# Designs tried in a protein design run: designed miniproteins, single chains, continued (2). Part 67

Each design is a single chain, and the fold is of that chain. pLDDT is the mean over its residues in the fold that is shown.

## One batch from the design tools (miniprotein)

Design m6322
Fold by ESMFold2-Fast:
Structure m6322 (fold): chain A 73 residues (1-73)
Amino acid sequence: SSSLEEAIRELEERLRELEEKAREARRRLEELKADPSATEEEIREAELEAGVLEGLAGIYRGIINILREQLAK
């Protein structure tokens, strides 16, 4: 049980890092979209980066939820 709790804490820490990176990537995308000197390529790359990080954060949230349900049993 303590080992599972530790694993959940480690995953929550990684999730916090991913969510922060996702927010930074999303903010950068918004800044690029507002920048008249930004290229379509730069916007596309930033959009992909934000999407990937948001997707990874979603996967981590899913894993944490499953593990928390197991811990509650």
Scores: mean pLDDT 88

Design m6323
Fold by ESMFold2-Fast:
Structure m6323 (fold): chain A 60 residues (1-60)
Amino acid sequence: ATVVLRVTFRPGADPAAVVASLGGEAAVFGDDTAVAIVPADKVEALRADPRVLSAEPLGE
């Protein structure tokens, strides 16, 4: 299963590389925001990444 999330990154992070490292896909908006599709078992790892400020499931 996958989860779609809106993710905000710390300045200087590479959103595409972070999401790809978790086996996901990202559409990047600007320099610090992305919509990411990640495996459901990787959502906690995404939120725990020090380059990530917030990760919110879409459809809340």
Scores: mean pLDDT 78

Design m6324
Fold by ESMFold2-Fast:
Structure m6324 (fold): chain A 108 residues (1-108)
Amino acid sequence: SEAEKAALAARIRALVEELVARLTPQQALEALIKAILAALKVATDRETILRLIGEILRAIGLELENPTHEEVLALGRRIVDLLLEHGSVEELKAFLEGLEAALAEATA
């Protein structure tokens, strides 16, 4: 449902903000990449999601070797927006679970 997708998106946004607040930019980027890969594994239209992620990365101008906290936050927020508009509840759940797992691993 739209309400379930909105609730998942809100939880993901809060976790993205927590990741950026608690981790280095590089660690936060690695956590986002792991979450993106988790969402892609359950995606029904993987090619469209990958193309849109590429467009987001170009728009932000994010360099994988030297990310900033602001760029990682922008990436996370835009990926949530992408999954909310083009993804299913299953993709949003996978992204959320991926972020939770990555945060737990990075803070262990």
Scores: mean pLDDT 84

Design m6325
Fold by ESMFold2-Fast:
Structure m6325 (fold): chain A 94 residues (1-94)
Amino acid sequence: MHVTVGSNDIEEAIRVAELLALHAARTGEDITITNPPGSTVRLGDAVMEEDGNARIEVSEHLPGGVVAKRWEVTADRETGKVTVKELEPVVQLP
């Protein structure tokens, strides 16, 4: 599955990531995600693991090339539970 999505709002991006991770977990298919140019909150691809979990990373990109916050969104295929975990920030070169 291929989806074009991006946001300028962290809360909205995380909600979208939760829905896409659940969809990937339920279908057993990876989702390729394209972020439009100018998106300040970006989603990585939804990746299925061998045990049936789906995972998406969400990252906030600030002006000046700084990645301020990252989150890992994980959905379990069997239970449908979604977990959102904060990751350490990453510095991007300008």
Scores: mean pLDDT 76

Design m6326
Fold by ESMFold2-Fast:
Formats: C-alpha cells, sequence, structure tokens
Structure m6326 (fold): chain A 65 residues (1-65)
C-alpha cells in the first residue's frame, strides 16, 4: 500500500533496515510522489537525499537490494 511505501521511505531516511519491502517499489513511489503537488514531504526528502548522494540513504538502499 502507499502508506507502507511511505513508511519504508521514512525508515530509509532514518538509516533503518527495511527488510521485507520491495526497494524498487519504494524508490518508484518516491519518484512519482515527489513530483506531485499532493505528494508527501517524506518522498520529496528521499529524492533530495538520493540526488545529493547522501551516504546513509545510499547505504540502506544498497543493503536492501
Amino acid sequence: SAKELEEAARKILNGEDISGVDIDKVLLFALIDANSEYGSEVARELVRKLLSGDKKVIEVIEKNK
């Protein structure tokens, strides 16, 4: 669900493990939602961190591939 993907995105931002969640779906959710005027701030922040090369965010994503 969208709420589960948003919660997974929040965990990635906090450097938390997201085992059991499809990382590709979380990233797709964030990319789509960040470009919507109705999108969550969590999605926008995740995209900003990815574009800036934030080590904590990238490490969580690599670990959960």
Scores: mean pLDDT 78

Design m6327
Fold by ESMFold2-Fast:
Structure m6327 (fold): chain A 86 residues (1-86)
Amino acid sequence: SLVNAIKRAADGAIEAIKAGDRFQREVWLAFLQIAVAILLQNTKDEKIKEEIRKALDEFQRAVNAGDIDGLRKAAEKLIEAAKKAE
């Protein structure tokens, strides 16, 4: 499912950032962006789309800051929003 793809990509990005692995970070971030883009195209509810976009923006900000706690929180919000998109 797209929810599981998003979860795997977010978890992969977090682990890569913790390890300082820039290559794996970019790979997982690319996978995350693709999975989220597909989810947004398949989602009809504008409120759910807004929640997904906001959570992705929070995740990207946490990536730039190297904020692991912020990454976990943003990932949880993104997964919850993705589940609503069913």
Scores: mean pLDDT 88

Design m6328
Fold by ESMFold2-Fast:
Structure m6328 (fold): chain A 89 residues (1-89)
Amino acid sequence: LVENAREALARFEKNLSLLPELEKQAEALDEEEKERIREQLERWAREAERAGLHEVAERLREILKNSKSPAEMLRAVAELQRRLLEELA
């Protein structure tokens, strides 16, 4: 369980490192791509839950629920990523 959680966290961190780049591109994305981003964030929330990162999963779900646009979602997740990297450093 602990080892699986560490591996899932490492994959999660790698995926999150791409979000600042995606945020800049979000405005140029069509509606289909914006929906795909939303779906990917929901998937990451489920992965965090399975990894035992319940607080991270809840934060991601809160971002999805409260964000008005995909760009806003990406900004909020980028802030979450920054926080997670600081805690691990």
Scores: mean pLDDT 66

Design m6329
Fold by ESMFold2-Fast:
Structure m6329 (fold): chain A 64 residues (1-64)
Amino acid sequence: MNVSDEDRELAKKYSLEKYGVTLSDQQAGDVIGNTMKLMMTKGLSGTKALDISISNIVEKIKKE
């Protein structure tokens, strides 16, 4: 899936505002990709899919 710069910036902003975590460009891209997948496969809203995707990446970062 193509991830735009605007989508990456949205993921970074949401992560910083809600979790205080700064995402890399690659991590932001992974979050958007997972968000799109959850919306398409589970019928989740964009906000709910984004929250789940960011929560997962933030937990992974904290374990590294």
Scores: mean pLDDT 78

Design m6330
Fold by ESMFold2-Fast:
Structure m6330 (fold): chain A 90 residues (1-90)
Amino acid sequence: DAWARAAERAAERTFAAIAELDPEHAEEARAAGERARDDALQAGFGAHAYVAGAYAATATLEARDAEKGRQARARFAAALAELAAEVAAA
C-alpha cells in the first residue's frame, strides 16, 4: 500500500544517511535494520516493518556514536514525515 511504500522509501533514505554519516559502521547498521524489518514482515507487519528496520539501524549507529545515531534518527523522522505527507495529500 502507499503507506508501506512511503515507510520503505524513508528507511532507504535513512540507510543512505547512515552510510554518509559513518561509512565504517554503515554495513552493521544496515544488517541490523534489515533483520528487524524482515522479522516484522514475517510477523505480518507492513509499513511498521520498515519503520522498525530504520529505527534498528539508527539505534545500532547510536550505540557506536551517539551523535551520529541521533542525526540519522532525525533524518529518518524528517523523511518519514515528508513521504507520509505525500501519501496523505494523494
Scores: mean pLDDT 86

Design m6331
Fold by ESMFold2-Fast:
Structure m6331 (fold): chain A 88 residues (1-88)
Amino acid sequence: MEEPEEIKRLRKLLEKAGIDVEKFLEDVPVEGGPDSGWRDVIRAVAEHFRRQGFEDLAQLAEEAERRGLSPEEFQELLFEEVEKMAEK
């Protein structure tokens, strides 16, 4: 099953940063469908990042939820932040 392009892009970037993508997806529902809702997903992502020790990423997700960012906007911010981590 193919993931949305945004999730696939993020997944590849997480792998480059050394984050276990399978564990990430297992703990965080990636489906933004009617059943889970986007707010539930972004909250789970924030909690997951905090537990992994990525406080900055957790705060980024919390800020995105407060600002009412779309999944695309959140993933762009997350992509940039994780890319900085992967580069260094």
Scores: mean pLDDT 65

Design m6332
Fold by ESMFold2-Fast:
Structure m6332 (fold): chain A 90 residues (1-90)
Amino acid sequence: MEELKEALLKAGFPEELADAIVRYLKGEITLDELLKALNAYYESQGLPPLTKEEVQELVKIIEKLKDNPEMLVAYLEDLKRSLKLRAQLA
């Protein structure tokens, strides 16, 4: 879990979001609390909130890639790029 937090911070994600992801994976916070941290981060970047479909996919990917920090970081970066594209098309 420390490796995941370090990978997220190195990729430029804020500490609050990195902590929320790690705490969610440890079962210390709810999915709703994780989503609040994610949406707060995206809002701070001028990006739209996650759709229900994006949330469902995110939960599956986090569970699948929790032991592969580099791939989870890559997924989160790709999600951010997708949100930027969606914002530009709106």
Scores: mean pLDDT 78

Design m6333
Fold by ESMFold2-Fast:
Structure m6333 (fold): chain A 56 residues (1-56)
Amino acid sequence: MEIKIEIKDGVLYVYAEELTMEQISEIAKLAYELNLKEIIAKNPEVAKLIRQMAEG
């Protein structure tokens, strides 16, 4: 599965409508390590899961 993500000015943009739990976990780890300010996703459920994993 091709993951379309961008990181600009401390914001993570996720353009994929569906992601596996492994992909969400890896993106969440990246967001946590880079101390990103915001997560914006085309699918709001994906953004929510990434935020929850990055903070928990």
Scores: mean pLDDT 74

Design m6334
Fold by ESMFold2-Fast:
Structure m6334 (fold): chain A 65 residues (1-65)
Amino acid sequence: MISEKDKKIIEEFLKKHPAPSLKDFEDLVKREGLSVSAEEAHEYYLEKSIEEGVKLLKEAVEKVF
């Protein structure tokens, strides 16, 4: 599991980079010295993006339908 410290760093990075690639996460891991791999950080981003996408879709459906 990703540590809370690493999650905070990833979340702050995502505020500045809305669609980061795996390469962007590799650079982040090296720059910030994260204990997680770039692949794990990318997977965390994808999970969070799916959750936000579902939330936005529900809000859009409630306004249109």
Scores: mean pLDDT 74

Design m6335
Fold by ESMFold2-Fast:
Structure m6335 (fold): chain A 61 residues (1-61)
Amino acid sequence: SEEVLLELFTSLVNEQPLSSKKFKQALEALEKTPLNTVLTLADLVGLPLQKLLRFLSAIGL
């Protein structure tokens, strides 16, 4: 769960797309993960808060 989120956020930092399967797994993990944990994982990989929020808005979260 957390590993898939780290892969997703790393892909956003590096602007490299995830496979459709991994992207779906990451969305399912996001819905099950508390916001504070999501913010902590994003910070660990250096994903800016503004970029994270734009992404979450784009996927309807």
Scores: mean pLDDT 81

Design m6336
Fold by ESMFold2-Fast:
Structure m6336 (fold): chain A 137 residues (1-137)
Amino acid sequence: MKESERLVREMIELTREALGPETAEKLEREAKKEAERHARGFETRLIALGASEEAAREAAEILYPPYFAYWLAVLATQAGAPQDVSLRLLELAREAARSALRQAEKLEDKVARELAVQEAEDLIRLTELVKESVRRR
């Protein structure tokens, strides 16, 4: 199993334990919709900027887990997950983004690599900002 798949599974389990299975299932579906929307938008942008369709797809696949993780953590926090659970979910989302950053750095297509690296770094920064907001509660 890829590291990203393990992190996502752990996040889903934590969300279920904190908010119950019905709420967790709803948030997982909403996080998937957001992740799919962002990954598709990113793939389209890469193709428009001259990346090959294969490289754009590979980059979007690398970024899908960190998009999902970020949105699940944010949505669970908004749904009233306890502070300690919210901070743990955000830390796992940051780990997913760092894993994606390491994978993005290995992309052979220069356009896909540079933009996927920047997107992963932006997700790390956004996650840190949300963590700081949660810590002030």
Scores: mean pLDDT 89

Design m6337
Fold by ESMFold2-Fast:
Structure m6337 (fold): chain A 91 residues (1-91)
Amino acid sequence: KREIKLKMILDAVNELLDFLKKNIDKKLTKEQQDALIDALERIREEAEKLGLKEVAELANKAIETLRKDPNNTKEIAELLEKLKKEIEKEI
């Protein structure tokens, strides 16, 4: 069901936002970077399956931002806040 899948993505995004807010302006370890990229890739894939183009694009931008500068947790969190708002529009 679309609504259940949207809620699951929203919950995943909220968990990632909580993690990033606790690690604001801190360099993520390689293990944390890989785990975050894996989570964002999963969000992107599910968003693509649901036809949520903007959500998928924001998830991809967050992945690219993290790969270029893992110290910029604030920008990644801002991208995830935008992604969260896009999902909330669909519910």
Scores: mean pLDDT 83

Design m6338
Fold by ESMFold2-Fast:
Structure m6338 (fold): chain A 64 residues (1-64)
Amino acid sequence: MILTTQQIDTMRDYSQDITDQTTRDQVISYVDQARTNVQNNDVDGHQQSVDRMRQVLNDRSRSI
């Protein structure tokens, strides 16, 4: 699913509230990649960035 600019901005703000520095930096990196890919009309790159972001957030909530 392609994120709107508003959704990307919301995810960016959410990322700033992540207390784990490694997870925060990874999520911010993928959010920035998603935004850049939208600007470049790279739909596949955008989707990959969003999927990686979701994976990082899901892994954070697991006890392994």
Scores: mean pLDDT 71

Design m6339
Fold by ESMFold2-Fast:
Structure m6339 (fold): chain A 76 residues (1-76)
Amino acid sequence: SEADERRLRALLENNFDLRATARALGVSQATVSRWLRSLGTTAEEIRNDGKLRGRLEVEATIGEGIRLIEEGVRKL
């Protein structure tokens, strides 16, 4: 959704720092963590997956980044 795209953009802009991302979005750090778990991942997993991180960085739309995260998790 557009809300998920906004959240992922904030996460990328803050280098996967949950506290800084939560401040940017006006929510608690726990809310950001729960949102990532709803996508089947964590900020640590995204940071450690250099291939996934690279794909997110080059995507024109955040929506495609979210789709790639969901697809990656399904294959774990």
Scores: mean pLDDT 68

Design m6340
Fold by ESMFold2-Fast:
Structure m6340 (fold): chain A 67 residues (1-67)
Amino acid sequence: EAEERQRLANIAIATVLRGIGDLLDGDPEGAVATFRETLAEHPEIADDLRRLASSVPALKAAFDAAM
């Protein structure tokens, strides 16, 4: 369970970093697609992903659009 939690946390962190990269490249649609795809594969990370994205308005908007 601890290893599974760490794996899911790493997925959430990697997803946020990818979304930040998309936004810095001026691709908010890409950020939404990244979040949507990851949430479809790993719905269990939704709360962690929301928490990580909430500090950056553009990331939060991308997360909300992906839901």
Scores: mean pLDDT 80

Design m6341
Fold by ESMFold2-Fast:
Order: C-alpha cells, then structure tokens, then sequence
Structure m6341 (fold): chain A 80 residues (1-80)
C-alpha cells in the first residue's frame, strides 16, 4: 500500500541522514542501497503507486544529495 511505502521511505531517508551526519559513509551507502532495492522491487512488481510514494518520501525527508538524485531518477522512470 502506498501509505506504508511512504512511511518506509521516510524511515530509510532518516537513517541515511543519521549515518551521513555521523560521518558513517558505509552505513549511509548501505541504507541508500536498501532504498534503491525497495524502489527497484516496487517498479519490477509494477506497483508504481508504492514506488512513487516511497521515492517522494525520500526526496521530502532527506538532505543527502545522492539519495535525492537516486529517488528522482526512479520517479522519471515511472513517469515515462
């Protein structure tokens, strides 16, 4: 469900930001990789509503440029 995907995206974005703020690049990259895996899974399942909600939640929550760029790229794929 899109609402649950949105909540998950927000939680992962918060984890990415916490790791980045702590200077833990490995943890940041790990959470970013997990977020990309969830986005890829939603798109593969053709659950575009959940994919959009998840990506939008990341963009709205995170301050990490790499996370914003990755989420925006997935949104572009959904809109095409």
Amino acid sequence: MAEEAREMGKKLAERIDEAAAAGDELAKDTYLSLALMFLSTYISAKDYEAARAFAEAIIETTKVPEAIEAAEEFLKEIEE
Scores: mean pLDDT 82

Design m6342
Fold by ESMFold2-Fast:
Structure m6342 (fold): chain A 92 residues (1-92)
Amino acid sequence: TEYAVPLDYALSLVHKAIRYAREGDLEGAIENLERASRLLKEIYEKTKNPLIGEALTYVEKAIEYAREGDLEGAIVYARKAGELLEEAKKES
């Protein structure tokens, strides 16, 4: 699909955010989640793929938890977003 490359990049940003969160880098985690959120909003608007829409919601929840200092909560929601993005790639 024409969105395979942007979707791979969004997934890589989610994985980077999880890595930074595991390392205790709150700012790095938030920055990568915000970048993923912006990209996923663009992909969702053009595709209307419900898996991408749900993944976007989980990325936004991960940002909320990270901003509150809850890195474990941020990791849980970021992982869930990643699972949905992997599924979206299989159905593309």
Scores: mean pLDDT 86

Design m6343
Fold by ESMFold2-Fast:
Structure m6343 (fold): chain A 97 residues (1-97)
Amino acid sequence: MKEVAILIKRPGFELSDELLKETEGKEVIEVHSVEEAVEAVKKAIEEGADKIIILGHPVMVNEVWERVKPEIPEDVELVAILDAPSSSEFPMEKIVA
């Protein structure tokens, strides 16, 4: 199974260690914008990914999810992992399509 992790990094926003552990053992593609993440998802699908994991800031991850979900093939699993700062009252959330 080919698993691709698309890690959305925002300048000035640090990702949690818990989120970064979700990338272990996977092909990691670092992107710096919603647009780059959308293109990375499409490229991963073209390259035969069986599972695509989108990780990063909740707002950016949700925007990427809304844009790509209608285009995901039935045989590809899409997962979103929404980061939460250690000082946040909101825990890290994992969403599976």
Scores: mean pLDDT 73

Design m6344
Fold by ESMFold2-Fast:
Structure m6344 (fold): chain A 72 residues (1-72)
Amino acid sequence: SQVLVSEASEELEKRIQQVMDEQQVVYEKRLEEVEKIKDPQEKAERIKQLDEETGLRIAAEIKEVLAEAEAE
């Protein structure tokens, strides 16, 4: 059992990178739907919302990864 939670842990960094990569794929798929919006103002607001939602999702997933790394 690897119980060491370290900021320099290669395994932890790899898991965080995987979260970022997976969320990037979700973001790109959602962005394709947003690109279909014809109103520039509505499109801009939707992009801002998507950016905020993606940031919150990444934060939540990273928190989960960190919690799992501290698991008994």
Scores: mean pLDDT 76

Design m6345
Fold by ESMFold2-Fast:
Structure m6345 (fold): chain A 94 residues (1-94)
Amino acid sequence: MDLEKELKEAEEKLKEAIEKGDTKAVLESLAKIGEIYLKQGKLDEAKEIYELLLVISERIGDEEGKKKALLGLADVYEAQGKLEEAKKLREKAK
């Protein structure tokens, strides 16, 4: 599957969701973009997206979005070799 094409589609969905004020679609698009960056090995970009997802999810009280963000950040930290930080994030996501 073409990750670059998937990224463009997710970015287009994010833009549309922002323009429409669809917060749920914004969070879903951010989660997908973070996943794509992680698959591409773009760890710094993935981290920024998951941190943004976490901030928005906490702001609006979306527990599922918060859990996805914490697990995504844990995956980024594991990929960076920061195993203890990843473990703490996974425990917060329970």
Scores: mean pLDDT 86

Design m6346
Fold by ESMFold2-Fast:
Formats: structure tokens, sequence, C-alpha cells
Structure m6346 (fold): chain A 110 residues (1-110)
């Protein structure tokens, strides 16, 4: 059997959580004494603990995404193709992470 902490952490990371988010989620899973923690099998208490953490992180990432979009518009206006390419990659990566976290949030609310 895998450690419940490691399973929960790896699950969170695989769905786009960062190290801090994954550690908080895994810690919540272990505190309630479960082995093998797939998100769909989380207790109501574990889900309720994870929801505000994931929600706050989504809000933070959406704020960063807004800032990057502003910088992208400025770089396009200035004709800086190198900066445009870099910012577009960062926006794509961040958008993917937000989408994965929102999917996790929907599963936790179900």
Amino acid sequence: MEDAYDVAKQLALSMGADEEEAELFARSAVEDGGESFPLSKATKEQKNAAIPVITDRINELESRLSELNGSLDDSISNGDSVTVSRLQKQIDELTGKISNLKRQLDLLKS
C-alpha cells in the first residue's frame, strides 16, 4: 500500500496543484487517518478543508493571469515578438493549471 500522504500529494500534483497546494491537501488527508486517498474517495471533512485552499489559489492564479494578459497586450503593441512568445507560454501553462484546479474543485463539491 502507498502512504496516504504520498498518494494524495501525487494526485494533487498530477491535477495541476503546486508543491504547497499538494502538501496542504495531503496533510488534510493524513490528519483524518485514511490510507489510499483518491480525490473521489475523500471524506466530507477532507473535501471541506480542501475547497477554500483550492478556491483561494484559483483566485490568486486568475489575478496573475490578468496581469500577464496586460503585459502581453503591451508587448504586442511594442512589437516585442520574443516577450510575446514567452508571455504566451506562461499564460498557456497558467490557464492549464487553473482549469485543472477548477476540475478538482468540481469533484470536491460533487
Scores: mean pLDDT 70

Design m6347
Fold by ESMFold2-Fast:
Structure m6347 (fold): chain A 73 residues (1-73)
Amino acid sequence: LTDEQLQLMAATTYAINRVLGVPEGVARSTLAPTDEARKRAEEIEKRLRELLKTHSPLEATLIVLDEVEKEIK
């Protein structure tokens, strides 16, 4: 895994934890301490929350993972 791929996995984990109600400070512990990493994680969280309005939790998560994977190729 590249550092970029690891950061995207961390950002996705942050998004899932935030949707589950984990406090920001705790969820952020898996992110690099940079504004770019936080911004990316917040973008993924917003997308996941949008998808959860019309999709099941599993479907929404799989769609987000597919979109994130396409960005690293």
Scores: mean pLDDT 75

Design m6348
Fold by ESMFold2-Fast:
Structure m6348 (fold): chain A 56 residues (1-56)
Amino acid sequence: MEPFLSPEQARALQAYGAAHPEEATLVFPRVSREELPDAARRMGELVHRRAQEALA
């Protein structure tokens, strides 16, 4: 995910989803594999912004 996520931020996205299953359920409620890339992109943009704020 070079275009909007660094490797560090991409890992943060995965860690965030794993650490916060309740939030993942709200953001990815029964997201099918077909919808996963779009849902991942939306969550990635949210997490990317939060990661930038946290790293700043």
Scores: mean pLDDT 57

Design m6349
Fold by ESMFold2-Fast:
Structure m6349 (fold): chain A 120 residues (1-120)
Amino acid sequence: SEKLKKVREVLEEFFLKFDEITQRILDAIRAGDREAVEKALEELKNIADSFVEKLRELGVPDEAVEKIKETLDKFIEELQRIVDEALAGRITLDEARKRISELYKKFFEELQKIIDEMEK
């Protein structure tokens, strides 16, 4: 399906941008730069919104788009929690990196599951 190929391309573009923003968040935490952290998190929310809109434009069913949006919102909320813990000094930068990596893996698996169910 050409539609599903385009959905996968949009997903791959999202994850590439996500990796770049995540690295900037970690660098900003290391520097103690709260403003840079907040700007990077805002940019992440903007790319997430752009990703959802691109899926709607590709004609992804509303039910699937809402599931993806809910998954993204939960992911960003959990990422914010990890970032807040690191900025408060309650966890190390290495622990934050580990938790973000585990969160990313879980998020990727959940998004792939939603997309795979659309192909069936």
Scores: mean pLDDT 83

Design m6350
Fold by ESMFold2-Fast:
Structure m6350 (fold): chain A 97 residues (1-97)
Amino acid sequence: ALTEMSPAFYEEALALLERELKELTKLLSEHYGKEFEVPKSLEELREYLLEAARLLNSEDSEEEIERGVELRVEEVRAIRERVPTEEWRALAEAARA
């Protein structure tokens, strides 16, 4: 691994991710006029982030949007791989609430 992360870093990262997931689903729900569930997979997260990025950054090129989204998905993947499945499940439930 390129970076060793402390437990405190993971707890903070999970809290920030919970907030981002809530904001992301709220943005998409308000824009499309329907309820969006918290993303269940990294592929679904990528789709949500692409849609949100297109809504927020209409002046950016498609390539710049896709690059930014892939970097964020990779960061979330790294967090998820190091967090127990039970904690990830709790995060998803908290973000849904």
Scores: mean pLDDT 69

Design m6351
Fold by ESMFold2-Fast:
Structure m6351 (fold): chain A 83 residues (1-83)
Amino acid sequence: SIDEIIEKAEERFRELVAAGADPRTALLKAVSEAISELIKRGEITREQALKIFEKVQEALDSIDPENVDEAIEKAREIIKEVL
């Protein structure tokens, strides 16, 4: 399901940050991997994928990505709003 893919992306982001990755890069990587999986499963369109990625990038300009919980919540909101 979409929720399972979002949860996996959240776990992936937390793992990358814990491993010392830059939080902005980690979030974009986790979101990109989630979008790729959603497209492969036919759960979203390319237009929805582009919109999610654009909105996540915009949100990262206004939030502190080192606040992992805030970054996760914002990304989750964006994904659910586009779907």
Scores: mean pLDDT 79

Design m6352
Fold by ESMFold2-Fast:
Structure m6352 (fold): chain A 77 residues (1-77)
Amino acid sequence: MSEEEKKIIEEYEKIMKDAHANLSQAERQALQDTIAEKFMAYIKENKLDPDKEPLLALKKVYEIFKEEYEKAMAKLK
């Protein structure tokens, strides 16, 4: 596993812990649904193969998760 990949996983896990602390179960479910929808759309549009480009897939999932989490947190304030 690359050092870049490991760093992204670590940051992803940190945001996951924050989401569990700061968001209700319903808000977490909505967040997960939005992330899944956007990631699947990105894969389809860009013909990304996660098995062949796992680092790019991981970076994109993390990017979407961070963006959507920040939007969810902004709505709570």
Scores: mean pLDDT 78

Design m6353
Fold by ESMFold2-Fast:
Structure m6353 (fold): chain A 95 residues (1-95)
Amino acid sequence: MAEVARRLGEATADISAAYEAMGNKELAEKYRGALERFAAGHPEIADAVRKAYEDALEKAKNATPEEVKKMLEDSIKRYEEARAEEGALVRQLAE
């Protein structure tokens, strides 16, 4: 569970940072809001998630538009994989 939560937070941070670098304020704010709610729900990893967001912003700022697009695509894949794993774990615990 904690590892899945960390991967979700890190992927969400990368997605928000990539959208911000692309100038898509609406999606950047949406994923940043999700990241803030996630950090509030997982105080044990909040510092790691905030650092991931800072690192992602710095990386996106220094990246080419093509690198930012790849970062977004890779981060969405990581988010979907982690979310699917979280759903499976929650289902196992509920049964």
Scores: mean pLDDT 78

Design m6354
Fold by ESMFold2-Fast:
Structure m6354 (fold): chain A 89 residues (1-89)
Amino acid sequence: MLTEEDVEEAYEAQKNAPGRESWYAGGEKLAEKFGLTPEELVEVGKRLGSPYIRGGDPRYEATALLDEVKRGLISFEEFKAAVEEIKAR
């Protein structure tokens, strides 16, 4: 079951990654935890109206989406619902 603890673990992975790896580590860990690719997390962000999804590196944009969820700009419930919808396809 997807939990807020999975989001916290991905955020900690981002914070603990050295240098430039911090730009990617959170999004990659979140994708792994949810059984998605970074590209599928970018699709989640697009559906939720994330202003940071611009067609760049999907790993970086997935990490930006994690920051939005962690900051409460996107609720965990909205995020979880969008993830489950994409996984069902």
Scores: mean pLDDT 76

Design m6355
Fold by ESMFold2-Fast:
Structure m6355 (fold): chain A 79 residues (1-79)
Amino acid sequence: EEPREPVSDELSELAKEALPYIEKLRKENASDAATSAAGDNAIKLLELIAEKKLLLTPEQEKKLIEDLKAFLEEVKAKE
């Protein structure tokens, strides 16, 4: 229904910032096949978002921005 638009600069920057944390979590859980597969999928999705290679609806972009901001706040608080 809503037109799909290229990833915003805000979402692209959030994806770039989140990538190292997701990669670290994936490496720490490498012995768990299910967790490693989920991590690999998340990394691939974030790479596409960071490079603006996806078209997203405004609702999809809003949700991803909210989810990535929440994730980054949580991981930074634990450092």
Scores: mean pLDDT 76

